# Ledger of designs, part 6: designed miniproteins, single chains, continued (5)

Each design is a single chain, and the fold is of that chain. pLDDT is the mean over its residues in the fold that is shown.

## One batch from the design tools (miniprotein)

Design m16186
Fold by ESMFold2-Fast:
Structure m16186 (fold): chain A 69 residues (1-69)
Amino acid sequence: SLEEELERVLAEIKRAVADGDKERTLQLKYEFARLLARIREEKLKKAKTPEDVRAITAEMNEKVQALFG
């Protein structure tokens, strides 16, 4: 799934950062952003209420914060 791909890319980002590989880190961050945008789009397509939109926004923000932890 897209969410499983996102988690894999996040793990790869953490490895690339630990290895000091700036080029790979940048490439992986672009892939992460693309996957996040696609996940957001799919979830928003199914959203029917303002509460659904708030929940999706909170979930996306949590995934972004994972890049800094």
Scores: mean pLDDT 83

Design m16187
Fold by ESMFold2-Fast:
Order: structure tokens, then sequence, then C-alpha cells
Structure m16187 (fold): chain A 71 residues (1-71)
């Protein structure tokens, strides 16, 4: 999970938002930790916002917030 998250951050900083979203989605799916899953979904939300996918961005951001409240 951590390696996919790190690859997502690299893609995000390089402006490759589609690739960043893919990596963060996979990082969230493979995570067994609610706090780590929340971080991955939060960054997925950011990448989706940069792609103009505003509704999906909001949905994943809310899921991340919910996981933070459970942790």
Amino acid sequence: AQKLYDEGLKALYEGNYEKAAEYFKKAAELSTSDIFKARALDNLSLALARLGNIDESREYGEKAAQLYLQS
C-alpha cells in the first residue's frame, strides 16, 4: 500500500492526475488501516478535482473524512 501511495504522490507532483488517481485508488483498496485509507482517498479526491471530476472528488473526500472520524 505505501509504495502505491508514494507513486501516487510522485504522479501528482508531476501533474499526471489520471495516474495519481489510479495509484491512490489502489493504495486505498490494499490498505488495512483506516487512517492510511483515509489519506489515500483524500489524495484521490484532490487528483480528481484537478481532473475536473468535481462530484467524484467530493464523494471520495467525504469518505476520507468519515474514516478520520472513526480513527
Scores: mean pLDDT 81

Design m16188
Fold by ESMFold2-Fast:
Structure m16188 (fold): chain A 88 residues (1-88)
Amino acid sequence: AEEAARLALEAALRAMKAGADAARATGAALAAIGAIIETELYGETKEAAEAALGAAEAALEVAEEAGDEEAVELAREAIELAREALEE
């Protein structure tokens, strides 16, 4: 969950740099930060994994809008890691 949330944050920040809507990209970055904080406070919980998944999906939307292939790849990797954490 923490790794997924960190990748989601990197994807959102790269999307912002690539020209994504600043408000949407900021929202995605804040969601990822929230997921990181939840993992740090409560550990690798289902709730932390669900928060990381939501942040990763938001990061993917802004990355695709910006057309940044690296940000899209990072967001997709974050989604896969969050889903794996939910299956365990």
Scores: mean pLDDT 80

Design m16189
Fold by ESMFold2-Fast:
Structure m16189 (fold): chain A 92 residues (1-92)
Amino acid sequence: DFQKYLDAAAYELAGAVADVLNDYETAIKFYQKAIEADPKNAATAYTNLGRAYLKLGDYEKAIEYFEKALSIDPTNEEARKLLEEARKKLEA
């Protein structure tokens, strides 16, 4: 279990660095690896994956991943706010 946590945390950090550099394709790849490493605790990785898709203009995928984040952690305020934003963008 600890190794899964370390692998997921390392991939989330790599994804966050790519995100800061506006390299959303690389960020997506690392967030997907974080989810694969620890899918049961992947609420943050799903939220970050959704945000990357939102920045790329893929609102349908952004919505899908924010809903997955909320299915794991319903109290994730960031995922809830970003889900509302993505839905508004899709309706526009």
Scores: mean pLDDT 85

Design m16190
Fold by ESMFold2-Fast:
Formats: structure tokens, C-alpha cells, sequence
Structure m16190 (fold): chain A 73 residues (1-73)
């Protein structure tokens, strides 16, 4: 059904978002200044995309990641 297809798409998007956040966390954990800068730029880009999609939960999570990167720099 359309509802089942939409639920599957939402689950796939959520899994992709979790992977992105995991990769950002790994870059923060590295402590490498170049990786921290990359993580900051990527987090800002993903936040803009999430905001454009109306994904307020992901926007909030990315704001927290950006704050952690700022503290690590």
C-alpha cells in the first residue's frame, strides 16, 4: 500500500540520517583539526537540507553536533 511504501521511505531516510550523524561524531572523536573543519561544513550543509525538508528533529540534532564541533575547535 501507499502507507507501507511511505513508511519504508521514512525508515530509509531515518537510517541515512543516523549514518550521517554517526560519521560526524567519528570526525569529532578524531580530534584532527582538518576532520573537525570537514565535520563543521558537512553539519552546516546537512542542517540547511534538513531545514528545507521541514525535518525539525534532524535540524535540532545537527545544531547539537555543530555546538560540539565548536567546543572541540
Amino acid sequence: SLEEALAADRAAIAAQEEEILKELREKIESGDPEELRKALLEAIAYRILAASAGDEKTVARLKEVIEEIDKAM
Scores: mean pLDDT 79

Design m16191
Fold by ESMFold2-Fast:
Structure m16191 (fold): chain A 80 residues (1-80)
Amino acid sequence: MIEYLEELVKLNPEDALAWLQLGREYLKKGDYEKAIEAFEKAIKINPDNVRAWELLAEAYEKLGDTDKANEYRKKAEEVR
């Protein structure tokens, strides 16, 4: 699944949904740094995606960065 999504975003780098799905797969695998990068790409393409901000916050929380997690949870509430 991850390899397929990595290829998808290489072919379609402006596909916010593909970046979001790739980030979720990295999050599930425990690769939190790559999950963050993928979610940041999704947000850059579609900053109104509340779920992407929530998932970015979750990834930072998993890394132990509580300050970043709280910042991005607040951002998710602002874009609702």
Scores: mean pLDDT 83

Design m16192
Fold by ESMFold2-Fast:
Structure m16192 (fold): chain A 58 residues (1-58)
Amino acid sequence: GLTEKEKLQLVEETAKRLSISIDALKELAEGKITVEEFAKKYGIPVAMAELVRKLLNK
């Protein structure tokens, strides 16, 4: 189990390493792409994609 702090760090680091565009993040935030589809597209865990969406919608 990862702490919330570790999860946030992993999300930020993964986004940087994968060069996830602002447009892709907007699509996730707007619900144009599902969390599962986003996770599959960028090769990240669904839980990490959920954290990214939560951060964008806060």
Scores: mean pLDDT 72

Design m16193
Fold by ESMFold2-Fast:
Structure m16193 (fold): chain A 74 residues (1-74)
Amino acid sequence: MDEKKLNDEVQLAMVEMQVGLAKLLADQGKLEAAREAVKLAEKTIEESDLSEEAKKRALELVEEAKKYVEEKEA
């Protein structure tokens, strides 16, 4: 088993959960908590030593969540 691939899969799943939580919190009007969940996802990306492919996907998820939270503020 490729340990780098396993790390990518685990860290991407964590980012997906954090992004999903941010969207859920935004839907509930908990915008501060939603922003904190987005920041946690960004920190996971920075600290997780992702491959370029996995990092690109993770960053796309974070940008989507940021826009979602910002739209709920408007």
Scores: mean pLDDT 82

Design m16194
Fold by ESMFold2-Fast:
Structure m16194 (fold): chain A 57 residues (1-57)
Amino acid sequence: SQLQRDITIGVAEIQIAVANLVLEKAKTLEDKEKREELIREAEEMIREAEERIAAAR
């Protein structure tokens, strides 16, 4: 249904916003390995959310 698609897109957009906050915080970390791990995790979250948006269309 259209409502389910709209909700899915909205939730995915919120997930992207949260992932961007994680990216911002990760870049301030002194620990290179932990920084790289969090950046990768956030980038994966963005990709998954973008795929959900595409699938919902």
Scores: mean pLDDT 86

Design m16195
Fold by ESMFold2-Fast:
Structure m16195 (fold): chain A 90 residues (1-90)
Amino acid sequence: KKEEEAKKLIKEAVKLLSKEMDPEEAKKIEEAVNYFIDRGYLGLAVAIVGDGLIELKKKGKLTEETKEKAIEAAKLVSEEMAKILEEKLK
């Protein structure tokens, strides 16, 4: 049950992140995230989303909504990954 909720939140975070970046780059991130979700590698999916958020933060394009959704997803997959992501996005 938590795994299905995590998959949903990861996909929502990717959708929000995709609106803030170039469509070509967004498509590649969505494809990579879906590839890992379909194979049950949720930690890798969260890591890809996290890297995208860090990149958007550097460009001043990261919204609080996208950040909150991604951290919520990360917490369902790994509390440690969520804490690392929260720290990097300060």
Scores: mean pLDDT 82

Design m16196
Fold by ESMFold2-Fast:
Structure m16196 (fold): chain A 67 residues (1-67)
Amino acid sequence: IKLSGEKGEERPKRSEEQIDAIIERLKELYPGLTEEQIEKIRELIELADETNKYDAAAKEIQKILDE
């Protein structure tokens, strides 16, 4: 594995590719997720990035997954 062009001490904000990868992983882990739930999870991830309130977003996502 070769890395070039980007290196940081802290994790940067999520890219759209990272969000898509998370959604695909969730579909495989939770095959009962509806399209509406997936869309809501995506919005929560975006909102967390804007507000830096990851704990609140994680709680809401967990609630959706725990359905």
Scores: mean pLDDT 67

Design m16197
Fold by ESMFold2-Fast:
Structure m16197 (fold): chain A 53 residues (1-53)
Amino acid sequence: MLEELLRRLLDPDGDGTVTPAEQAAFRAWLDKDGDGTVTPEELAEFLERLLAE
């Protein structure tokens, strides 16, 4: 579900290893409200933006 989608965004190859590029993208996403904590609401909004593409 949402957690699995988040894992796929961080680790699209599914090996459990986060690359520097993925870490940079994740930090940019977390900077959205700047608290460094992922909430279900933030995750849902991120996914809605992806789906709106």
Scores: mean pLDDT 59

Design m16198
Fold by ESMFold2-Fast:
Structure m16198 (fold): chain A 76 residues (1-76)
Amino acid sequence: SLERKANILDIAGNILYSAGFYEEAARLYTEAADLYEQSGNKEQAAISYRKAAEAYRNAGDTVKAEELEKKADQLA
């Protein structure tokens, strides 16, 4: 299922984030969020977009971070 794939990507993102691979973690969190959104799980999508935004900020990509924060806010 899309939600199960999203969960696996989210876990992989957590592992990479803990290891300091912020840009790669952000990419996986974004992929997970997109899949949660496609599955109709807006709450988990918002959480994963916010995690991706935090990871992009730590990687120095403030533009992508702001885009993903806006996406998360829209999912209410």
Scores: mean pLDDT 90

Design m16199
Fold by ESMFold2-Fast:
Structure m16199 (fold): chain A 71 residues (1-71)
Amino acid sequence: GKEAALKALETALEEAKKAGDEETARLIEQAIEYLKQGDIEKARELLEKALERARNNPTVASGLADALEAL
């Protein structure tokens, strides 16, 4: 559910910031904001874009995949 998705996204965001991937981090931050507003469809769209960008970072990609599954 929403709380599990948010927890996974917070972890993925921290890892994206550590990797210096500012664009992926921005997409995750926007997705978190939409989830807090209840806009699951926009959050999912942004997370799918973030996952495509993070395909070379397994830790971030796993966190994003977990969040999408929890939605």
Scores: mean pLDDT 85

Design m16200
Fold by ESMFold2-Fast:
Structure m16200 (fold): chain A 65 residues (1-65)
Amino acid sequence: ERARQALADAERLFEKAVKEGKLTPEEYKAVQGAIDRARAFLAAGREDGAYEVATSVKEYLEGKL
């Protein structure tokens, strides 16, 4: 549950950052890769790993917004 919520929050913040033009192309690729990694962890049942990656992305994006 908390991993899914953190991933949803990270995805929403990523969408907002993209729409507001807050990310460079390199940052976009890095954040997208991290979100994909969190999704892969969640799909593999690795909820702690998914939560850790998603929370890291969320904190990074909160600093950009």
Scores: mean pLDDT 84

Design m16201
Fold by ESMFold2-Fast:
Formats: C-alpha cells, sequence, structure tokens
Structure m16201 (fold): chain A 57 residues (1-57)
C-alpha cells in the first residue's frame, strides 16, 4: 500500500527518532515520494505505521 511504501521511505530518510514536527514532515515527504497526497489523516496513519515498524526491529 501507499502507507507501507511511505513507511519504508521514512525509515530510509532517517535512522534517528525525529521531533514531532520533523517526524510529520518526513512522513509527508515520504507519502509524496510514494505518489500519495499527504492528507492529515494519511499522515497520522503513516506515523502510526512508522512507529510500529520501528518496534518490529
Amino acid sequence: SGIEAAVKLGLSLSSEKLSDEAFRTVVAYALREAGVEPTEELIERAVEAYKEALKKK
């Protein structure tokens, strides 16, 4: 899905935990790179998926 692609791109963009504002910016950028318009709802869902992906490591 677009969210999964965005999460993968987000992980590749930063190996460190970012501030809340920077985190949202990275997620929005990753969504655009995945070809998805970064709406507030999609950003929130991608942030949750990103955090979950980080926990799997």
Scores: mean pLDDT 69

Design m16202
Fold by ESMFold2-Fast:
Structure m16202 (fold): chain A 55 residues (1-55)
Amino acid sequence: KEEEIEKIKKDYENFLKELESRIKQATDPRTIEALKKLIEGIKYTYNVEIEKIKK
């Protein structure tokens, strides 16, 4: 349902903002890569949750 998707999206956006802020503060390429991998994992989890609701 749209309401459930909206809630998940808001939680997801809040989490991404925090991680993106950490990337902007990071100067070490290794740290930036680790944070990017975290973001990709969160994107994957978000897509799985949305697919469950769409079904």
Scores: mean pLDDT 78

Design m16203
Fold by ESMFold2-Fast:
Structure m16203 (fold): chain A 76 residues (1-76)
Amino acid sequence: DEKIEEAKKLVEKALEAVEAGDLEKAKELVIKAIEILSSLEGTEDALVLAVKALEALQAGDAEEAKKYLEEALKEL
Protein backbone atom coordinates (compact mmCIF):
# COMPACT_ATOMS: atom_id res chain seq x y z
CA ASP A 1 0.00 0.00 0.00
CA GLU A 2 1.56 3.30 -1.16
CA LYS A 3 0.03 5.21 1.78
CA ILE A 4 1.62 2.83 4.32
CA GLU A 5 5.00 3.28 2.56
CA GLU A 6 4.56 7.08 2.64
CA ALA A 7 3.74 6.99 6.39
CA LYS A 8 6.77 4.75 6.99
CA LYS A 9 9.06 7.19 5.14
CA LEU A 10 7.66 10.10 7.16
CA VAL A 11 8.31 8.24 10.45
CA GLU A 12 11.86 7.35 9.27
CA LYS A 13 12.53 11.03 8.40
CA ALA A 14 11.07 12.12 11.75
CA LEU A 15 13.49 9.74 13.52
CA GLU A 16 16.39 11.25 11.51
CA ALA A 17 15.21 14.76 12.50
CA VAL A 18 15.10 13.78 16.21
CA GLU A 19 18.64 12.33 15.92
CA ALA A 20 19.76 15.65 14.33
CA GLY A 21 18.14 17.61 17.20
CA ASP A 22 15.51 19.21 14.94
CA LEU A 23 12.43 18.56 17.08
CA GLU A 24 10.26 21.08 15.16
CA LYS A 25 10.88 19.26 11.85
CA ALA A 26 10.26 15.94 13.63
CA LYS A 27 6.86 17.23 14.89
CA GLU A 28 5.82 18.31 11.37
CA LEU A 29 6.79 14.92 9.92
CA VAL A 30 5.01 12.97 12.70
CA ILE A 31 1.84 15.07 12.23
CA LYS A 32 1.85 14.19 8.49
CA ALA A 33 2.36 10.49 9.34
CA ILE A 34 -0.55 10.63 11.83
CA GLU A 35 -2.82 12.17 9.15
CA ILE A 36 -2.05 9.29 6.76
CA LEU A 37 -2.28 6.53 9.43
CA SER A 38 -5.60 7.87 10.79
CA SER A 39 -7.12 7.48 7.27
CA LEU A 40 -6.12 3.77 7.10
CA GLU A 41 -7.49 0.58 8.65
CA GLY A 42 -5.17 -1.96 10.29
CA THR A 43 -2.52 0.59 11.35
CA GLU A 44 -4.00 1.41 14.79
CA ASP A 45 -0.90 0.27 16.74
CA ALA A 46 1.40 2.43 14.59
CA LEU A 47 -1.02 5.39 14.93
CA VAL A 48 -1.05 5.13 18.76
CA LEU A 49 2.77 5.00 18.84
CA ALA A 50 3.05 7.98 16.45
CA VAL A 51 0.70 10.01 18.71
CA LYS A 52 2.86 9.09 21.74
CA ALA A 53 5.96 10.19 19.80
CA LEU A 54 4.27 13.54 19.03
CA GLU A 55 3.42 13.99 22.75
CA ALA A 56 7.07 13.29 23.65
CA LEU A 57 8.27 15.81 21.03
CA GLN A 58 5.87 18.46 22.38
CA ALA A 59 7.36 17.81 25.86
CA GLY A 60 10.91 18.13 24.42
CA ASP A 61 11.69 14.49 25.29
CA ALA A 62 13.84 13.36 22.36
CA GLU A 63 14.68 9.99 23.97
CA GLU A 64 11.02 8.99 24.47
CA ALA A 65 10.20 10.27 20.97
CA LYS A 66 12.94 8.08 19.40
CA LYS A 67 11.64 5.04 21.31
CA TYR A 68 8.06 5.51 20.10
CA LEU A 69 9.11 6.28 16.50
CA GLU A 70 11.24 3.09 16.36
CA GLU A 71 8.31 1.05 17.75
CA ALA A 72 5.93 2.66 15.20
CA LEU A 73 8.27 1.57 12.37
CA LYS A 74 8.10 -2.04 13.64
CA GLU A 75 4.28 -1.91 13.35
CA LEU A 76 4.46 -0.69 9.71
Scores: mean pLDDT 85

Design m16204
Fold by ESMFold2-Fast:
Structure m16204 (fold): chain A 79 residues (1-79)
Amino acid sequence: SHVEEALELLDKAGTLAAIRGDDETVELISKAARALKEGNLEEAIELLEKAKERAEKQGDSRTVELLEKAIEAVKEAME
């Protein structure tokens, strides 16, 4: 499912953020994953957009790419 795809991408993004010591991005990703599991797709997108903006400011292009793919998967789940 698109939700399962998003969760796998978030697990990878969260791992990268944790390795960098970016606790705030890790927290945003964890909150987004919980929102997805609860079916709160709109809240999940808002949290993921915040995580992406943070990763962009830090120059973490790999985490940004994973978060962009996760946001796309969540949007497809809303259609």
Scores: mean pLDDT 87

Design m16205
Fold by ESMFold2-Fast:
Structure m16205 (fold): chain A 56 residues (1-56)
Amino acid sequence: SLLEEAEELERKAREYEEKAREYEERGDLLTAQIELGMAALLRGMAAFLRKKAEES
């Protein structure tokens, strides 16, 4: 379902957020920003799917 897909995207976004924290701790700020960007994209996709589930 769209809600299940949204939950999977949210789980994947959390993994990227954790990677970003690890890169930031190592001083790799550019890679941390890339990982955060991926997380933000996945969370946006999840929000879109949740909205579509409500409309359907």
Scores: mean pLDDT 88

Design m16206
Fold by ESMFold2-Fast:
Structure m16206 (fold): chain A 70 residues (1-70)
Amino acid sequence: SEKEKLRKELLEKIGEIIRIIGEIIDLERKLEKTKDEEEKEKLKEEIKKLEKKKEELLKEMKKISEELDK
């Protein structure tokens, strides 16, 4: 049914967000250890891209959650 499909999509997006959070944590640890300014800028830019992807997934999850609540 439609609700079962939406629930599966929600779980898949949760899994993707967990993966992204793990990647962000790893990059933040690298950033803390890095002393080269060019490398710091590249790491910050990569973290920013992952944060944006996480926000987009959270917005999609909110829409799915609203559909499930009706």
Scores: mean pLDDT 86

Design m16207
Fold by ESMFold2-Fast:
Formats: sequence, C-alpha cells, structure tokens
Structure m16207 (fold): chain A 79 residues (1-79)
Amino acid sequence: SMKEVQEQLDEQFAKAEEAGSKGDYVSMAEHLVKMAEVYKKAGDNDMAASLYKKAGELYEKAGKTEEAKKLYEEAEKLK
C-alpha cells in the first residue's frame, strides 16, 4: 500500500539523516540506495534516479569511486 511505501521511505530517510549527522557518508549512501529501490518498485523512476545520483556523490566523498560509478549507471538507466 502507499502507506507502507511511505513508512519505508520515512524510516530510510531518518537513518540517512542520522548517518549524515555523524559524517558517515557510506551509511548515508546505503540508506539513500534503499529509498531509490523503493521508488523504483513504485514506478517513480525520476525520484529513484535522483536518489541514486545523491548516493553516488556520497560514495565519491567517502573515496568509493567504483560504488559511485555503479550508482550513476543505475540512475542513467532510469532516464
């Protein structure tokens, strides 16, 4: 249901914010990827692509260039 989708998104967003507040860019990126997957399953490809790109930027900040590249490729597939 839409309510269950929103509850999953709210949970992942809260976890991403907590990780970000601690400077844990890898954990923040992982939670944004989970949000992107929820949006993708719901058919919101624009939001999913945006979140994959944001997670990629966070992996770049953490020095994880290969993980960032894979997320940028996932975002591009959703255009």
Scores: mean pLDDT 87

Design m16208
Fold by ESMFold2-Fast:
Structure m16208 (fold): chain A 81 residues (1-81)
Amino acid sequence: SLFDKLLEEAEKLYKSLKRKPTKKDIEEFVEKADNSPSLEEGLIYRLTALLIKAELDKTPKEEVEEKLNVLKERLKEYEEK
């Protein structure tokens, strides 16, 4: 699905840091998401920020999956317009 491709790109961005992520990385990716010219690019940055925050906060997998599903549903609503 499109969402799965965007999530893969977010994981690549996370790995591209080649270091342990920080709270500042979350802020920078959120800012990039807010200033993105496309929904798809914005979602990649939002997903990257979500993955970093989940790692830093040690968020349970079930809660991370719930947050990912919310973003997946939002993308689906956009595609239906």
Scores: mean pLDDT 81

Design m16209
Fold by ESMFold2-Fast:
Structure m16209 (fold): chain A 86 residues (1-86)
Amino acid sequence: MEVATPVVLVRELDDGGVLIVIRAPVTDAAVAREAAALAAPFLRPGTPVHVADLGDEVTPEAVEELRRGIAAAGGRLAALLRPEPP
């Protein structure tokens, strides 16, 4: 199953993981909490969550808030996928 907003896309993976795709800037803790809340229905204890931030749009503070929200919902932040450094 998949949930899409203007800011994030949340998708279940075939292996039981969850993918969050960042589609717009996430510089506010409230936006990060909203993204985590959208993923929460897909999370079970220990569910690996992969965050695709290919636009490098998530601030360090927002990453920490996402990690906390994911953990509170029972998941774990397994990967943060960003563009390779130049």
Scores: mean pLDDT 76

Design m16210
Fold by ESMFold2-Fast:
Structure m16210 (fold): chain A 65 residues (1-65)
Amino acid sequence: SPVERQTAFDIMKVAAEIEPSIELEEKDGALVVTVESSSEAGKSIADGLKALGEKVGKKVEVEVK
């Protein structure tokens, strides 16, 4: 359901907020997720946010540093 998809996105966003290898920025209506290239956990969370964003109509951009 739309509520369950939004809840999954919100939970994954909280996971990204507490992940030390991830930086989040809201920019021009998009959520920019910057992840360290050495962090497999961070990359997994960033990819999850992008996939869930597509399902809820939120633009998510992933940048690797």
Scores: mean pLDDT 84

Design m16211
Fold by ESMFold2-Fast:
Structure m16211 (fold): chain A 62 residues (1-62)
Amino acid sequence: SKDSQIKALDAQIAKHKENLAKAMQNLKAAKTISEISKAIGDALRHIGEIFELELKRKKLEE
């Protein structure tokens, strides 16, 4: 059902938001250019996934 799919998307969005928070913690703790670059890359990946999942969720509500 659409409700079941929305619930699954909400869970995935929540997980990516959690992982984004961890990436931001890693960025704050980073001491090298390599660590900074990796943390930024991880954060951007999760931001992109959240954006795509939010769009998919919106389409299911239409």
Scores: mean pLDDT 88

Design m16213
Fold by ESMFold2-Fast:
Structure m16213 (fold): chain A 82 residues (1-82)
Amino acid sequence: GMSKKVLEGEILLSFAQMELEIAKLMLSRGEDLEEVKETARRAVELAKEAKELFEEAGAPKELIEEAEEVIREAEELLEELE
C-alpha cells in the first residue's frame, strides 16, 4: 500500500544519493566523462522514481525535497559536462 511505496521510495532515494556521490568522486578522479554522465543520469532516474512514489504515497515534504535536491545536483553536474 502507501506505506510500502514510501519505503520503496526511500530505498530508491538512497541508491540515487549513492550514484550521485559516485559520479562526483569519478569526476574528481579524472575518470571517463561518459561513465560519469551515465552514473549521474542513473542518479536522476532513481531520484525521479523516488519522488513519484513519495508523491503518490503522500510522504512528508522533506522526502520529496531530498529527492528534488538529488535531481537538481545531478542535472547541474550533467549540464557542466556538456
Scores: mean pLDDT 89

Design m16214
Fold by ESMFold2-Fast:
Structure m16214 (fold): chain A 58 residues (1-58)
Amino acid sequence: LEEKAKEIEKELKENGINAKAVARNGKVVIYAESLSEEEKKLIEEIAKKLNVEYEIVI
C-alpha cells in the first residue's frame, strides 16, 4: 500500500498537482490545499488503475 501511495504521489506531481499521498488504514489519503474537478477525476482514475481505496483531504 505504501508503494502505491508513492506511485500516486509521483503521478500527481508529474501532472502538476501539488499533493501528498500517504497509506492509512488500508487506503491512500491524499492531502492537498486545493483541487479542481479535473484533478479529482485524475486522482480517481489513478486509484482505480492501482486498485486502491482513496480519500481526499483539502
Scores: mean pLDDT 79

Design m16216
Fold by ESMFold2-Fast:
Structure m16216 (fold): chain A 67 residues (1-67)
Amino acid sequence: MLSEEQKEKAEEYLELGKKYFEEEKYVEAEEYFDKALELDPKNEEARELQLEASVKILEEAVKKVTS
């Protein structure tokens, strides 16, 4: 149902999210994974990576509070 261009753009956002995730910029990574899922909700990889980014964000928040 998605246009090929929209699906391609969703994959582009997924790759950008992965790049930010690798740089430990988890908030930015999550935002790009959200954009990918908005365009392609069936993207299992984007869903899994979004959850991982959310976990990392929480871990960073806990480290800052418990320091």
Scores: mean pLDDT 80

Design m16217
Fold by ESMFold2-Fast:
Structure m16217 (fold): chain A 75 residues (1-75)
Amino acid sequence: MIEKGEEHIKKGEEAEKKGDLESAAEHYLEAASHYLEAGDLKKAAETARKLSEVYRKLGDEYKAEVAEEAAERLE
C-alpha cells in the first residue's frame, strides 16, 4: 500500500518536471488514496499539498483549495 503511494509520488514528480501537470495531478491523487488506505495521514497530507500546488498551476483554484483543506485536516 505505502509502496504504491511512493511509486505514484515519483511518477507525479517526473510528470511535473516534464510539464505534464494533468498527469502529475492524477498520480498525486492516486498516491494520496494509497496513503489514506494505509492510514499514513502524514504522507497523505503532504501529498494533498502537492496536489493543491499542481491544481493551482492548472488554474483549478477550487480543487486546489479543497486539497489544501484536506491536508490541513489530516493529522
Scores: mean pLDDT 82

Design m16218
Fold by ESMFold2-Fast:
Structure m16218 (fold): chain A 56 residues (1-56)
Amino acid sequence: MDEEILKEIKELLKKYPGSLDPEVVRKLLLLQEKLSGVIDEELIDEILEAIEKVNK
């Protein structure tokens, strides 16, 4: 489940590389909400890395 969500996040970032597209942001917020209370430390790091890459 966490793996599936992380994979979805990576797919979004691959689709919109280096973009601040509002759709990407909304998808990330929805995924964060879904992960709330079940986020693993490693998963958090991966999400942050992905977000940082998009925000560059």
Scores: mean pLDDT 60

Design m16219
Fold by ESMFold2-Fast:
Structure m16219 (fold): chain A 71 residues (1-71)
Amino acid sequence: EEEKKEFREELLKLIGEILNLIGDIIELEKELKKAEEAGDKEKAEKIKEEIKELEKELEKLKKKLETLNKF
């Protein structure tokens, strides 16, 4: 049952990457709120772009997870 072990390891790795990205997004959302409260528009826009990039990576990882679930 080496195939089940390999699948499990790949699945756990993807889940770990997804959880790490979610954590990074949450921290950036906190920084965004602080920047908006401080009236720092330049910092707020930069953080919004970073969140958008991480959301794209999260979507890619979710699609990979869905592909693994079909196998």
Scores: mean pLDDT 81

Design m16220
Fold by ESMFold2-Fast:
Structure m16220 (fold): chain A 74 residues (1-74)
Amino acid sequence: KEELINAAIKGLEGALKLPMSEEAREYAEKALKAVKEGDLETAIEYAEKAIEASSSGGARSALGLALKEIKKAL
């Protein structure tokens, strides 16, 4: 469980280093905060919104990988 949480945090931090819209970045930051707080349901919601708001294939892929780790940790 802790290993999956750490993978999700690193994935979200990595995604936030990629180019993305302000809207996608705001949602990704909220998802990262939720993961760090242990609120995985809220983290999933914001990660999904970040993916929807992102037009960059690289950012969407990185956010999608982080989302999978959050869902596994739930």
Scores: mean pLDDT 80

Design m16221
Fold by ESMFold2-Fast:
Structure m16221 (fold): chain A 67 residues (1-67)
Amino acid sequence: MSEEMIERARRYLAEVADPSLSRLEKEQLVALMAMMLSIALLDPETSEEDIERLREITEEARALVEA
């Protein structure tokens, strides 16, 4: 499950990096990624390594939107 969440987060990061998307669409994707991270943090089966990676991907997406 966590690996699928990370793969989905990477897909959203690629979408956020797409210059054809509006800022609003990118912000919506970042919000969705933040929600996924919150869910992962509540799951005791999610490893700290997977949480850290998901957080890094989410932070990278936020940086792209704020640039």
Scores: mean pLDDT 80

Design m16222
Fold by ESMFold2-Fast:
Structure m16222 (fold): chain A 59 residues (1-59)
Amino acid sequence: DLVERARAAFAALPPQTQRAYSLWERGEPLDAIARRLGVSRATVSRHVRRAEAALEAAL
């Protein structure tokens, strides 16, 4: 099941990476996510890329 593989891959990510990706997927700008999480925009971008790579590898 594609959905189960995606869910398992996402659940294996660190909590901050999961939160950053969820906010990005919901359409929040990187700067807004960075402000919300108390990190740099570059850190948010890194979290999003990590989540994307993990999901692509699982599917």
Scores: mean pLDDT 82

Design m16223
Fold by ESMFold2-Fast:
Structure m16223 (fold): chain A 55 residues (1-55)
Amino acid sequence: SMEEFILRRIEYLLKQGKSLEEVKEELDAWISRAAPGLQPELREAYEKAIEKLEK
């Protein structure tokens, strides 16, 4: 799923030594550069992935 894809990407970046704040900034920038029709789905998946990591 898109949520699983984003969660795995976050975990990978954290494993590479990036802070959660840096990872959030990179993913926000990446989503903002995606096709407009895809952005709502990516935003929802991102928020769900972050929720799982923070709560």
Scores: mean pLDDT 80

Design m16224
Fold by ESMFold2-Fast:
Structure m16224 (fold): chain A 85 residues (1-85)
Amino acid sequence: MEKEEELRKHLVASLMMAALGLSPEEVKKLIEEKSIEEVIDYILKKEKEKTLEVVKKLEELSEESGARSKEEEELIKEIKEKVEK
């Protein structure tokens, strides 16, 4: 059914905007160019990249401050472990 495919695309678009902060225009292009499976893989890959970028920022800030808390180091390790599995 055409409506079912459009609803599925709309749900995926909403998820992309919420999870990745993408604009509606960017999401539309991705959905038009890729299958739903490819779009889901793209979301997961981008979330992983975003998580790793945050971890890198936390490591940089911890080194720059010179006052690394055990809680911050433990959080960074936990995030890395969850992202890498």
Scores: mean pLDDT 67

